Designed miniproteins, single chains. Designs and how they scored, part 15

Each design is a single chain, and the fold is of that chain. pLDDT is the mean over its residues in the fold that is shown.

## One batch from the design tools (miniprotein)

Design m519
Fold by ESMFold2-Fast:
Structure m519 (fold): chain A 65 residues (1-65)
Amino acid sequence: SKLVSLLVAESLRLAEETGANVVLELEGDRIVLTLRGASEEQAERARRAAEELAKELGLELEVRL
């Protein structure tokens, strides 16, 4: 879907902005943020950015470490 393409682009943007290894995926009407090998500081920055994105899109956010 067009939303999946947007999430791929945003994954790359968030990875660059936060310095974390970030993957954003769509599961139904939920955005899943996957963070692996991230520090607590990187995870917090990525989570905050993903929360804003989810709010703008009207979707729920789930975070996986």
Scores: mean pLDDT 78

Design m520
Fold by ESMFold2-Fast:
Structure m520 (fold): chain A 57 residues (1-57)
Amino acid sequence: IKELVLQFLQAIDNKDYEKAIELLEKLLELLKNGSKGIIDMLQNMLKEIQKKLEEEK
């Protein structure tokens, strides 16, 4: 999980939103039965990144 989080942050820093979305979806899969709050936060981040990706196209 820590490695995925670091890769996700690097993807955001590099403006690689497609990679960031992929990594965030993998994090959500790993936390499938985790805390509701954490899952909701990650889903909100995913929505924001998807919007940025649309702006780049």
Scores: mean pLDDT 73

Design m521
Fold by ESMFold2-Fast:
Structure m521 (fold): chain A 73 residues (1-73)
Amino acid sequence: SLAARKEAVEAALIAQGVDPRIARATASLYGRLLAAGKPEEAERFVAEGQEAALAGDMDRLVATFQAAVRLLR
């Protein structure tokens, strides 16, 4: 289910050291991309978001989220 996939992504990001609030926001948008029929973009978004968050690159993190939101137009 989408809920189970969102929970798995959130848990995986937290386990990798991502801030829990960022992990939850990432999992939420990941679920929205999956619901929109964009699984490849969803997986890329999570990978890019994880890298930016772990690097502490807030500009890259914001840009990654904005790009993902634009896909939901």
Scores: mean pLDDT 89

Design m522
Fold by ESMFold2-Fast:
Structure m522 (fold): chain A 72 residues (1-72)
Amino acid sequence: MKKLTDEDIERIRELLLKAGFPEEVVDRLVAYIEKHRDKPEEITVEDLKAVPGVTEKEANLAYSVVLSLLNR
C-alpha cells in the first residue's frame, strides 16, 4: 500500500496554505494526516472535521487535497 512520504506531507501543508487556510488550522490538519501517513486510506472527512477549529468546508477541501496526492 502507498504511504505518504515526507515530501507528500510538505506538499499537503503548502497546498492548504495556498488555499487560504489559517496556519494554526493547517498545522493541526497536517499533524493528524502525518499520524496516519502509513495508512492514508484510513483518513476520512469525518475524522478531519473532528480536528479542533476545522470547519466542514475546510475538512472537505483538506480531504480532496489528500486524495489528489494519493491518485498521482
Scores: mean pLDDT 78

Design m523
Fold by ESMFold2-Fast:
Formats: sequence, C-alpha cells, structure tokens
Structure m523 (fold): chain A 85 residues (1-85)
Amino acid sequence: MEEEKEKFLKELEELEEEIEKLREEAEKLSKNSHILDLLDEALELLEKAREALEEGDFEEARKYFGEAVAMLNGAKALIEEEKKS
C-alpha cells in the first residue's frame, strides 16, 4: 500500500466529516439552500476525487479535492455571515 494514497484517503475522510458537520449546522441555523447546495457539491467532488484516486490519477484526484475544499470554504463563509446576522 502506497503511503501517499493512505494519507490522501485520510484527508478525504476528514474533509467528508467536516462537510457533514457543517451541513447539520447550516440546517439548524438558516435552512439556507445555497449553503446546503455548496455542501452537496463538495460531497460530489469528493466522490470524483475518490474515483480518480482508484484509477491512479492523483493529479485529477487532487484537483477535485481542491474544488471540494473551495466549496466547503464558501459554505463556511456563508455560515459565518448568517451567525453575524
């Protein structure tokens, strides 16, 4: 088992957990459909990252992972805005 693949799988798992936690928080705070849509998109991108990783395409997997992180950060920014409002 490649050490790099194992570490990347751990990062995917951690990001998925963070998305799930934020999804629960977003549902409780505002029922904001845009936040939920961003989190659902992030989960789809993580699934694509896993598929690319299974195919051995680490570059593609990292691109999808980065896009999922961007969607998550967008959702976090919207949640912080809701908390201030």
Scores: mean pLDDT 79

Design m525
Fold by ESMFold2-Fast:
Structure m525 (fold): chain A 75 residues (1-75)
Amino acid sequence: MEEMEKLAEEAVRLAREAAEALKRGDRETAEKLLKEAEELLKEAVELAEKSGSKEMLELVRKTLAEIQAILKEAY
């Protein structure tokens, strides 16, 4: 759980940094940060699936929704 929470927090942090980069017109930095967040989310999904934990899967889904909300506000 702790490791999953850390991955989720890092992915959100990267998404927020990407949103700030988009706001200042730095699309290249935003794209790089979004790819890093995407890789962390992929790892989190894999861990949730391997654990068979509904709670971990729910955490991943909530994290995805939070990232989507952050990016939507930056548009």
Scores: mean pLDDT 79

Design m526
Fold by ESMFold2-Fast:
Structure m526 (fold): chain A 71 residues (1-71)
Amino acid sequence: DEFKKKKEEAEKYYKLGKEYVADPSKKEEALEYYLTAVAYYTEAIKLSDEEEAKKLGEKAAEAQKKAIELA
């Protein structure tokens, strides 16, 4: 299931971004993880139904906001 794989990858990288943002020395790594999560959420949205797309869109927006805060 390609949708499930994209969603799991997005959630994995979002979690890594949250873990890495706690360490100021890893700010650039946290930024890259959040951007990677946004990319995977975007791919999952293309494969999802309307209800899942809305939820994934909210998660993508959160990840993008965190990436902007780190840039």
Scores: mean pLDDT 84

Design m527
Fold by ESMFold2-Fast:
Structure m527 (fold): chain A 63 residues (1-63)
Amino acid sequence: KVEEVEEIILSVPDPVKRALLLMGLAIAKRNGDSDDEIIEYAANLARKLGDEETAKKLEEIRS
């Protein structure tokens, strides 16, 4: 589940967006958030960065 989040983020072609998403993921993991909370946070961050396709891929992991 969370391992798939990192794989999706690593596939993001924009290096700045990828770095921001990886930092956000690392912070959420360090805080001890649940898998669902981590996925939701990453998807919302991708949307804020203008990457709707990545956000949708992340939300698919939740099901």
Scores: mean pLDDT 79

Design m528
Fold by ESMFold2-Fast:
Structure m528 (fold): chain A 70 residues (1-70)
Amino acid sequence: MELEKKVQLIKEGIAELRRLTAGLTPQQRQDVLQEFTDLINEALEKGLSVEEIEKLMREFLDRVRARIAA
């Protein structure tokens, strides 16, 4: 089902986010994870497609990667 694909995608995104933020402080990791969770919840509420959620997650991960590198 569509929902099952969205759930799997979100789980993979959270796993990647945890990996990317492993070197940050606990507070910074919590802030980034909360920002991601809020973004995904809003996307699900708006009824975004699997493809739209994947793009949104990719863009978020790229932004986080850029912030960590700075």
Scores: mean pLDDT 81

Design m529
Fold by ESMFold2-Fast:
Structure m529 (fold): chain A 67 residues (1-67)
Amino acid sequence: MELEERLRELRREMEENLSLPLSEEERRAVEEVLRALLTEGEEAARRVEEELLKELRPRFLAENPLR
């Protein structure tokens, strides 16, 4: 389970560098990008990142900003 351990470590490092905790969706998006990076390489990671940004941005803008 080396991939899961590496993903957990990288996620922790990113959360420690941020001023706030990530939402579940943001955390999943980050994990998907890191997973692609570790398994498929940089080109795949960048592609996954772009697809996730497309999904997250329309949802984020369409959803209620207040809750």
Scores: mean pLDDT 62

Design m530
Fold by ESMFold2-Fast:
Structure m530 (fold): chain A 74 residues (1-74)
Amino acid sequence: SRRELIEETLKRLEELYKEFEEAVKNGDVDKAREAVEEMKSLLRELAREIPELEPLLEPAIKAIDDYLKEKLAE
């Protein structure tokens, strides 16, 4: 169901966010980048499966992408 998909996606995003936090603590830019890219992929998949959420999710994905490109730029 859509509710189950949303709940599973949110749980996975929470796990990835913890991985991101740990990578940032360790100064592991590559692992932090991988976690963020996976989070963005999950949000894009959610928007594809539930198009009604796309107007909310696409701007958020773009904002995350723009923010982290600036923060992780070498």
Scores: mean pLDDT 78

Design m531
Fold by ESMFold2-Fast:
Structure m531 (fold): chain A 65 residues (1-65)
Amino acid sequence: NAAATARDAERAREYAQSKGKEEELNKFIEWAKEKGILTEDQALAVFYALELIKEAIDKIVEKRK
């Protein structure tokens, strides 16, 4: 829902700041808004979820090699 998306958006900004990915996050948000695909909060939440999923997959794949 909108409230959950807003919380995820806030976490996404904090995550990007901690990882030095603020510029990449802002570019992703701008791209998504220009395409009319996602709102800014939705784009933030998707970026954060994708980064967490990538980190989880990398850890799983490394353990399975």
Scores: mean pLDDT 74

Design m532
Fold by ESMFold2-Fast:
Formats: C-alpha cells, structure tokens, sequence
Structure m532 (fold): chain A 70 residues (1-70)
C-alpha cells in the first residue's frame, strides 16, 4: 500500500477535525461539532487510498451519530 503525501496530510487533518468535533460535543456545542464532522467527511472523500478512506469515513459516521444523539 502506497500512501502518498497528500493522503497522509488529509488523513491527519481528518483526525484533527474529528478531535475538535469531540471536544465541541463535550462543551455542548453540537452545532460546531456537526460542522467539524461535515468538514472531516468532505476531506476524507478526497483520500485516494480506498482502505484509509473507508477507515476514516467509519470514524466520521460514528462521530456524526454521537453529535445527533447529543
């Protein structure tokens, strides 16, 4: 598996956005949390490595569910 530099950078940004979303949920800012989740989802779709993309999209789906339940 070859992860190019762009995929690695995108994956890192997705993980950072998901961390920010989780912090927003803890602070009760559900709107801000959802914005970060949406941004992470859009960025994850730009990843060319199919396995990495699916792994990150799964994390996005789990956090989106947490935001909806918060």
Amino acid sequence: MIIDESDEEAAKQVEELLEEAREAIKKGDTHKAMLHVVAAMVLATTIEDEELKEKLLEKVRELAKEVDEA
Scores: mean pLDDT 79

Design m533
Fold by ESMFold2-Fast:
Structure m533 (fold): chain A 64 residues (1-64)
Amino acid sequence: DADAYLEKGKELYEQGKLEEAIEYYKKAILLDPRNVEAYGNLVGVLMDLGYSEEEALEIVRSLP
């Protein structure tokens, strides 16, 4: 479910696997588009990859 993907994304993020964490946060959002925590975590990972807050928000906004 969405929460399971969110938790897996957090584990991957803690391991420094940023790209894999992004994929799991995207899966959580696809299953539950109202999952505010998944959106927040995705923005955080994108900023850790070097995107600005504005760029990260635009990337997240482009998701279905």
Scores: mean pLDDT 81

Design m534
Fold by ESMFold2-Fast:
Structure m534 (fold): chain A 74 residues (1-74)
Amino acid sequence: PSEEEIEADVKRALAEIYLTLGKKAMEKGDYEGAIESYRKALEIDPDNEDARKALAEAYRKMGKFDEAEKVLKE
């Protein structure tokens, strides 16, 4: 594997950790904590559709529907 592929794999693994932390926060009703974790996942892996959808859901749980729409568009 190239160095670029190894870096991509490491970033994906780190994004998965933040996605998991966000899901745990959602299960506890900590929507703000979930939003922070999902944002971190997207900073690391911007193409992570699961993190983007989860972030939008967390915003919806907080009644922030405009923010949810923005996340799904970009």
Scores: mean pLDDT 81

Design m535
Fold by ESMFold2-Fast:
Structure m535 (fold): chain A 76 residues (1-76)
Amino acid sequence: ADELVKKGTEYLKEGKYDEAIKYFEQAIEKDPNNARAWVLLIQAYKKKGELDKAREVAQRAVEKGLISPRAAEKLI
């Protein structure tokens, strides 16, 4: 999980948002309770300009208890 988050973060820094999204989704698939991967996935969608997708991911993270509703509002 940590290696996938690390690779996704490097792609995010390079502005390669589609690659970053792919790695963060793989990190979540391996560890659905990895709150950091969820936050980074929300940030990647937001930076890509896909605000509806960012909100959808944030809502799912809230429903799983991984982030608070207030934290989700601040990320969007």
Scores: mean pLDDT 85

Design m536
Fold by ESMFold2-Fast:
Structure m536 (fold): chain A 82 residues (1-82)
Amino acid sequence: MRAVLSVAIRAASAEAARAAAERAAAVLRAAPGVLEVDTIVDADRRTAYVRGLFESREAAEAAAEAVRAALPEPVRATVQEA
């Protein structure tokens, strides 16, 4: 079944949040089984939101770990079946 990965990253600045969103999105776009990637940056809250649609739950979970490994910021990631 398809799965949605939702990632939230709180950064030290608005610029860091934009950089985190771009890096996380790049990791997700390169991930096996990715179908779609969307990004939203809340500059006022210094938070990046990245959402990926994946062909399977396993692909989404692997992508979540790849994002955590790629970013210095704490990553909050949730996987839900789509």
Scores: mean pLDDT 86

Design m537
Fold by ESMFold2-Fast:
Structure m537 (fold): chain A 85 residues (1-85)
Amino acid sequence: GAAAEAAARGAAEGAGAGVEGGEVVSAEILSAEETYVGPAKAVEARVEATVRGPDGAVYRAETVGIADKETLYGRAASGDLTRVS
């Protein structure tokens, strides 16, 4: 649903921010679960993101994002980046 997509977008943006000048090439939703942030209904999404650096190096990250179900505002939590090429 829209909240899971917003959470996944936040997760992917967080992965891209981890690499200076990096471009998010792909993002796959591994899981999406309903949760709460205080009184607000939210979705937490776990995403496997692939990021390409400006030098052509490729990184993979498993990142987490959360989005409020009413506003669809997504936020990212950072994950560890692993260089694969």
Scores: mean pLDDT 72

Design m538
Fold by ESMFold2-Fast:
Structure m538 (fold): chain A 84 residues (1-84)
Amino acid sequence: MEKELEEKVKEVRELLEKLKKALEEGDYEKAAELIKEAERKLKEAGELALKAGREDVVKELVEEARKLIEEHREEAEKVAEYLE
């Protein structure tokens, strides 16, 4: 359980790093794909965290994602066009 949660947390963080790079490169289509994938992995991590009583881990990941989007707000608005 705990190891599975740690593995999912690493997957989400890797996706956030790729998302940051895509936003910095202006690849908004790729950024949109990475957001969808990160949302899926975050949901999986949330299910594992709920089973383990580790909701704190999901809150930290959500805060990390929120800060990334806030830092790249103008780019995120452009990415929204690709989320349809």
Scores: mean pLDDT 78

Design m539
Fold by ESMFold2-Fast:
Structure m539 (fold): chain A 56 residues (1-56)
Amino acid sequence: SDSEGIRNGIAAAEKAFAAGDRRGAAAIAQSTLVEAKKNGDEELAARAEELVRRAA
C-alpha cells in the first residue's frame, strides 16, 4: 500500500543514517517525502522532512 511503502522508505532512511550513510539517507528521505506529500500523509511527510534536515 502507499502508506506502507512510505513507512518502509522512512525506515530505510533511518537505517542508512544510523549506519553513517548520510548521502544515501538524504536521497531516500527526499524521495519518501515526495511520496508522502503526494499521498497526503502529513505525519509521514513530517518524519521524512526531519530526516532530510538531519542528513543535511
Scores: mean pLDDT 83

Design m540
Fold by ESMFold2-Fast:
Structure m540 (fold): chain A 77 residues (1-77)
Amino acid sequence: MEERERAVLEAALNLLEAAFETTLMLAPKMSPEQVREELRALLESYRLLAEEARERGDEELARRAEELAERVAEALR
């Protein structure tokens, strides 16, 4: 995988993780519908990132994205 491409994907993963933590932190101030909408968007983003990382041969980044997707899926129940 190209170094620049990897840096972009790693930055995206870090931003999505921060967004997930922020959503959980703000959840008590949000409606249940808004929380579910935000979590569904995050889940889709993590799945796309995992697929992209795997296509580029970064198994470690793909695994990390899949682990975060699993955490979001658990939060959605």
Scores: mean pLDDT 81

Design m541
Fold by ESMFold2-Fast:
Structure m541 (fold): chain A 64 residues (1-64)
Amino acid sequence: SKEVEELIAEARRIAYENPTVEGYEKALKLLEEAVKAATDEESRALATRLLEGAKKGLEAMKKA
């Protein structure tokens, strides 16, 4: 859906422009919302994959 696409786009923008713990935490919240808003498997799979990537990125930043 358009809503899911907009949430994903905003999350990716925030993560790219703010490669910080706070930026990734904000991106995670948007991606969690995208997963919940997804009504089709394709959108849900995409949002879930991005959410997993953001979680790994956040973990790496906290260990650095």
Scores: mean pLDDT 81

Design m542
Fold by ESMFold2-Fast:
Structure m542 (fold): chain A 83 residues (1-83)
Amino acid sequence: MEEALKLIKEMLDLVFEDKNLSQEDLSRAVGLVLSAIGALLEGNYEQAKKDVKELVDLVKRSNASPETIKKIEELAKKFEEAL
């Protein structure tokens, strides 16, 4: 639980630090992070995994830097392994 929450926070920090993300993409990413946190707190790990996968797909389709995309994919993989 604590490790998974730390990883989702690191994903959120990456999204906020990437200046190439549009306000719309940033807002959608925040929504997915909040959904994933809620799912984790309710013990719905399958929903949390789906939310994180959708977050990765959103970032990959966005104007995010290649470095941000690589790091978020790595964090998402660690997140799945932590559950």
Scores: mean pLDDT 84

Design m543
Fold by ESMFold2-Fast:
Structure m543 (fold): chain A 60 residues (1-60)
Amino acid sequence: SASEAAARESGIRLRAVALVLEGASAEEIRKALEELAAASGDPRAREVAEETYEKIEKKL
């Protein structure tokens, strides 16, 4: 459902923020987001992970 997709997208973004706050490297963040997206089974999760990483990389 759209509600479940939104929850997964929020989870990906929240995971990225948590890793940044923990001092993870850009490479570690990218890998974690790719793994989370792959595990979701949602083809949109990959796009959300890529978009989230791009936004974070610009601020690192």
Scores: mean pLDDT 77

Design m544
Fold by ESMFold2-Fast:
Structure m544 (fold): chain A 71 residues (1-71)
Amino acid sequence: MLMEEAELAFVRMMIAIGKLLASRGDLEGAKESYEKAIELAEKLIKESTDEEAIEEARKLIEEAKENLEKL
């Protein structure tokens, strides 16, 4: 298994950073963090065979996209 737990943790961290930056008015930084979260989660979905990890990644992509739309 390629460190899917670490990748999911990093996706969650990027979303959290994006939310923090957005709350401070750094919309460009927030957008960049959310886009990186989506890219990493999409990579995990393409490369993983772990259905639970894939489901978590999909949920994180939706969360990141929703926050990106609110910018």
Scores: mean pLDDT 83

Design m545
Fold by ESMFold2-Fast:
Structure m545 (fold): chain A 64 residues (1-64)
Amino acid sequence: SELDKLLKELVEAIRNGDFEKAKKLIKELIDKYGLSKEEILERLREMGLSDAELRKAERLINSL
């Protein structure tokens, strides 16, 4: 699905340290797809992000 493609792009952006791209993707997931911050973090955990990567994602989400 298009949602799964955006989540995959978000994983890559976080892993590559492209935090500007990651923030844009997070905003799109919230605004266009109606995902909560908690749902985004749970999806990223399910996709195999490490605890360190999840902490980075949480900080990015909280900066919105």
Scores: mean pLDDT 86

Design m547
Fold by ESMFold2-Fast:
Structure m547 (fold): chain A 115 residues (1-115)
Amino acid sequence: SAEAAVRERLDYLEANTPDPLLREIIARAREGDPEARRLLAALGTLLAYEQNVEANVATPEDRAAYEEALAYLDAVLPGEETERLLAALRAMPEDNQALLVGLGAIERERLEAEA
């Protein structure tokens, strides 16, 4: 199931994420916290946009999703936490970054379907 695939990714990321705040968000998302899942989706969207810009394949839709995700994170995270979390994400192994991007896409699709 989609939920089983999400749980498997979250299990791996919790075990392999050294940043304490990011690990806390992942742990809450595993327990089904919708706000934590939305935070991970937003972080994954920011990372995906950065990767698409670097690859010169970013679309106007990608930019719109990025701006929406950034506005959401700015509203719910205190101070410089968004940049701190993005720095933690960028420091992760590429395979872990790919899992977060994929997880963010899955959670964004779920949130859009439940809206």
Scores: mean pLDDT 78

Design m548
Fold by ESMFold2-Fast:
Structure m548 (fold): chain A 68 residues (1-68)
Amino acid sequence: DFEELKKHKEEFKERVEGLLKKMEENGMPKEKIEEIRELVEKAFKSIEEGNEKEAMEYLKKADELLRK
């Protein structure tokens, strides 16, 4: 739910960083980790600006990279 994400974005961001750190420790390339991190940062910026569509696009791209 997008409203839940807006209210708990800081907590969500910390959980994502924890996951990315774990994936880096398990051999995911640093360049891929950085790309996912940038997409998540852009998503949260879009949330702050009230741009739901843009935020969801960035989160979708981050999820697609994470699943490959």
Scores: mean pLDDT 76

Design m549
Fold by ESMFold2-Fast:
Structure m549 (fold): chain A 79 residues (1-79)
Amino acid sequence: LRRRAAELLREAAEAVREGDIERAVELALEAARLLDEAGDYRRATGVRMVAIAAAVLAEQGRREEAAEMLEAVAEEVEA
């Protein structure tokens, strides 16, 4: 589950770079849901917080920074 959640977060980062903020949020929230199902509530909460922050940054035109945040949390989840 953690590997699949990390994979979804990397897909979310790509979606942000392509300007698809809606898809990025959907993918990040699905990753958080998988972490909740695995009992990893701390990482699930972290992913939700990063999803909100990344969406705000992307809407401000800071897409690369938003993508980097999603990639960083993917590495943390996979560790």
Scores: mean pLDDT 85

Design m550
Fold by ESMFold2-Fast:
Structure m550 (fold): chain A 69 residues (1-69)
Amino acid sequence: MLEEIKRLVEEAKRLAEEGRYEEALELTQKALEIAKQLPDPVIRGAAVKEITELREEIEEKLKEKKEKE
């Protein structure tokens, strides 16, 4: 489960670097759904925080792209 979250996060970062922000956000959403199901509250909190911070970064980049259009 943690390995799946890590894979999704890495793929989302790659997609964001390529400018594919909407696809990157979809992967972060999938990672977040998995992270919310983690039974350990400490591990869950850490995973949710990391994914949420990445998601916010991608959303800001998508917003910047849309504001230029």
Scores: mean pLDDT 80

Design m551
Fold by ESMFold2-Fast:
Structure m551 (fold): chain A 71 residues (1-71)
Amino acid sequence: EKEKLEEAKELAEKAIEAYKKGDEEEARKLVEKANELLFEATGVKINPENFESLLEFAEALKKFAERALEG
């Protein structure tokens, strides 16, 4: 599942970049895919309701993937 964690991290990073560029639709698609890959790899699904913004959600997904990759 390391490959899924790495892909999820990359997608979360791209989502942050897309959001900062003003492409909210692309950012939303990227965070949804990252969350799905994290669920497949870890069995844990992060709830978007816990975040005030798409950016915060994307950053949380990135941190989760980084921690999972560390061990």
Scores: mean pLDDT 81

Design m552
Fold by ESMFold2-Fast:
Structure m552 (fold): chain A 89 residues (1-89)
Amino acid sequence: GAMADAAKAEALSRVDENLKKAEEYYKQGKEIPEYLDEVKRYYNAVKAAASEARRAIALGRPVEGVQNLVDGAEKATEKMKELVEKAKK
């Protein structure tokens, strides 16, 4: 239905926006030796979640499962942001 289609479109938009943010934090974080491994782990988690969310949408999986993957990816990106911002102090 229209609501489910709108929710999936929103999830895809969130995935794309979050990947862009994660990429920017990764570019900053990879230059910080102290946080390099953690930033890499979170960035890999974001990429994996994004891939799975896109696949789930393509396969017609329930929107709730897609939203859970997107939420997880956004939390990982927030952790990358925290590490990068902490290093700038």
Scores: mean pLDDT 82

Design m553
Fold by ESMFold2-Fast:
Structure m553 (fold): chain A 60 residues (1-60)
Amino acid sequence: MSSIDMKEIEATLYVMAATIAEKQGDYAEAAEYLRKAAELMEGEEKEALLARAEEMEAKA
């Protein structure tokens, strides 16, 4: 069994929560979840999550 990065799993759960919040119109909450996911990631993935969080904040 391959070792799975626990931080990547946690980040995925935050992204899922953000997607649910976005669909409900809770853009501020979606941005918070995306920022939490970004804290667990590095490099381009972190930058992408932060950019998406900024888009959600702009709609809140």
Scores: mean pLDDT 81

Design m554
Fold by ESMFold2-Fast:
Structure m554 (fold): chain A 72 residues (1-72)
Amino acid sequence: SEEERRDLLAKLAEHIVNRAPEETILAMADELGLTDEEKEELLRHNRDPRALPSEVIQRALDAYVERLRAEA
């Protein structure tokens, strides 16, 4: 569902922000059905936060912000 996808994206962003292990991030990416290229972009950003954010990172961060707003 749309709610489940938004929740998964928010959790993915939370893991990235909290410097979760790569295996945790990859497992979440698999749940989201991300491509190998998108997973590689996620790992690149996780290793270097200054790297230009991919569309996937942008979507995940947007979901995370909306989740934080809803919890506030």
Scores: mean pLDDT 71

Design m555
Fold by ESMFold2-Fast:
Structure m555 (fold): chain A 62 residues (1-62)
Amino acid sequence: DLEEIAERLAELTGMSVESARALLEMVRSGKMSVDVAAALAHRETGADPEEVRRLLEEALRA
C-alpha cells in the first residue's frame, strides 16, 4: 500500500508524509529514477540510501 510506504519513508528520513508521498509519485511517474531519488534523500536527510531504494522499489510494485 502506497500510504504505508510513504509513512515508512517519512519515518526513515524524517521528512513529512506529504513530502514522502510526492517523492514516491515522482518515482512512479518516471520523472525520477529510484537511484536518483535515493541519492537525493540521502543528501537531504542522511538516511541510508539502500533502505530508501528498497522502499522506492516496493512502491513501484504496489
Scores: mean pLDDT 81

Design m556
Fold by ESMFold2-Fast:
Structure m556 (fold): chain A 65 residues (1-65)
Amino acid sequence: IDEKEILRALGDIYVWLGKEFEKKGKYKEAAEAYKKAAEYYEEAGDLEKAEEAKKKAEEAEKKAK
């Protein structure tokens, strides 16, 4: 396992965490989790997953406000 594999796995973990926060109605926490996921995916070079995570973060932020 190299750094990119670890970063992608962290992104996956934060997407899961964001979904769990959304299920609980914790949209601010969900947005932060999705934002972290996007950062990890970008660092891993997975631009498609990074963009998906950014969209989820924006949706969660909209619901939080």
Scores: mean pLDDT 83

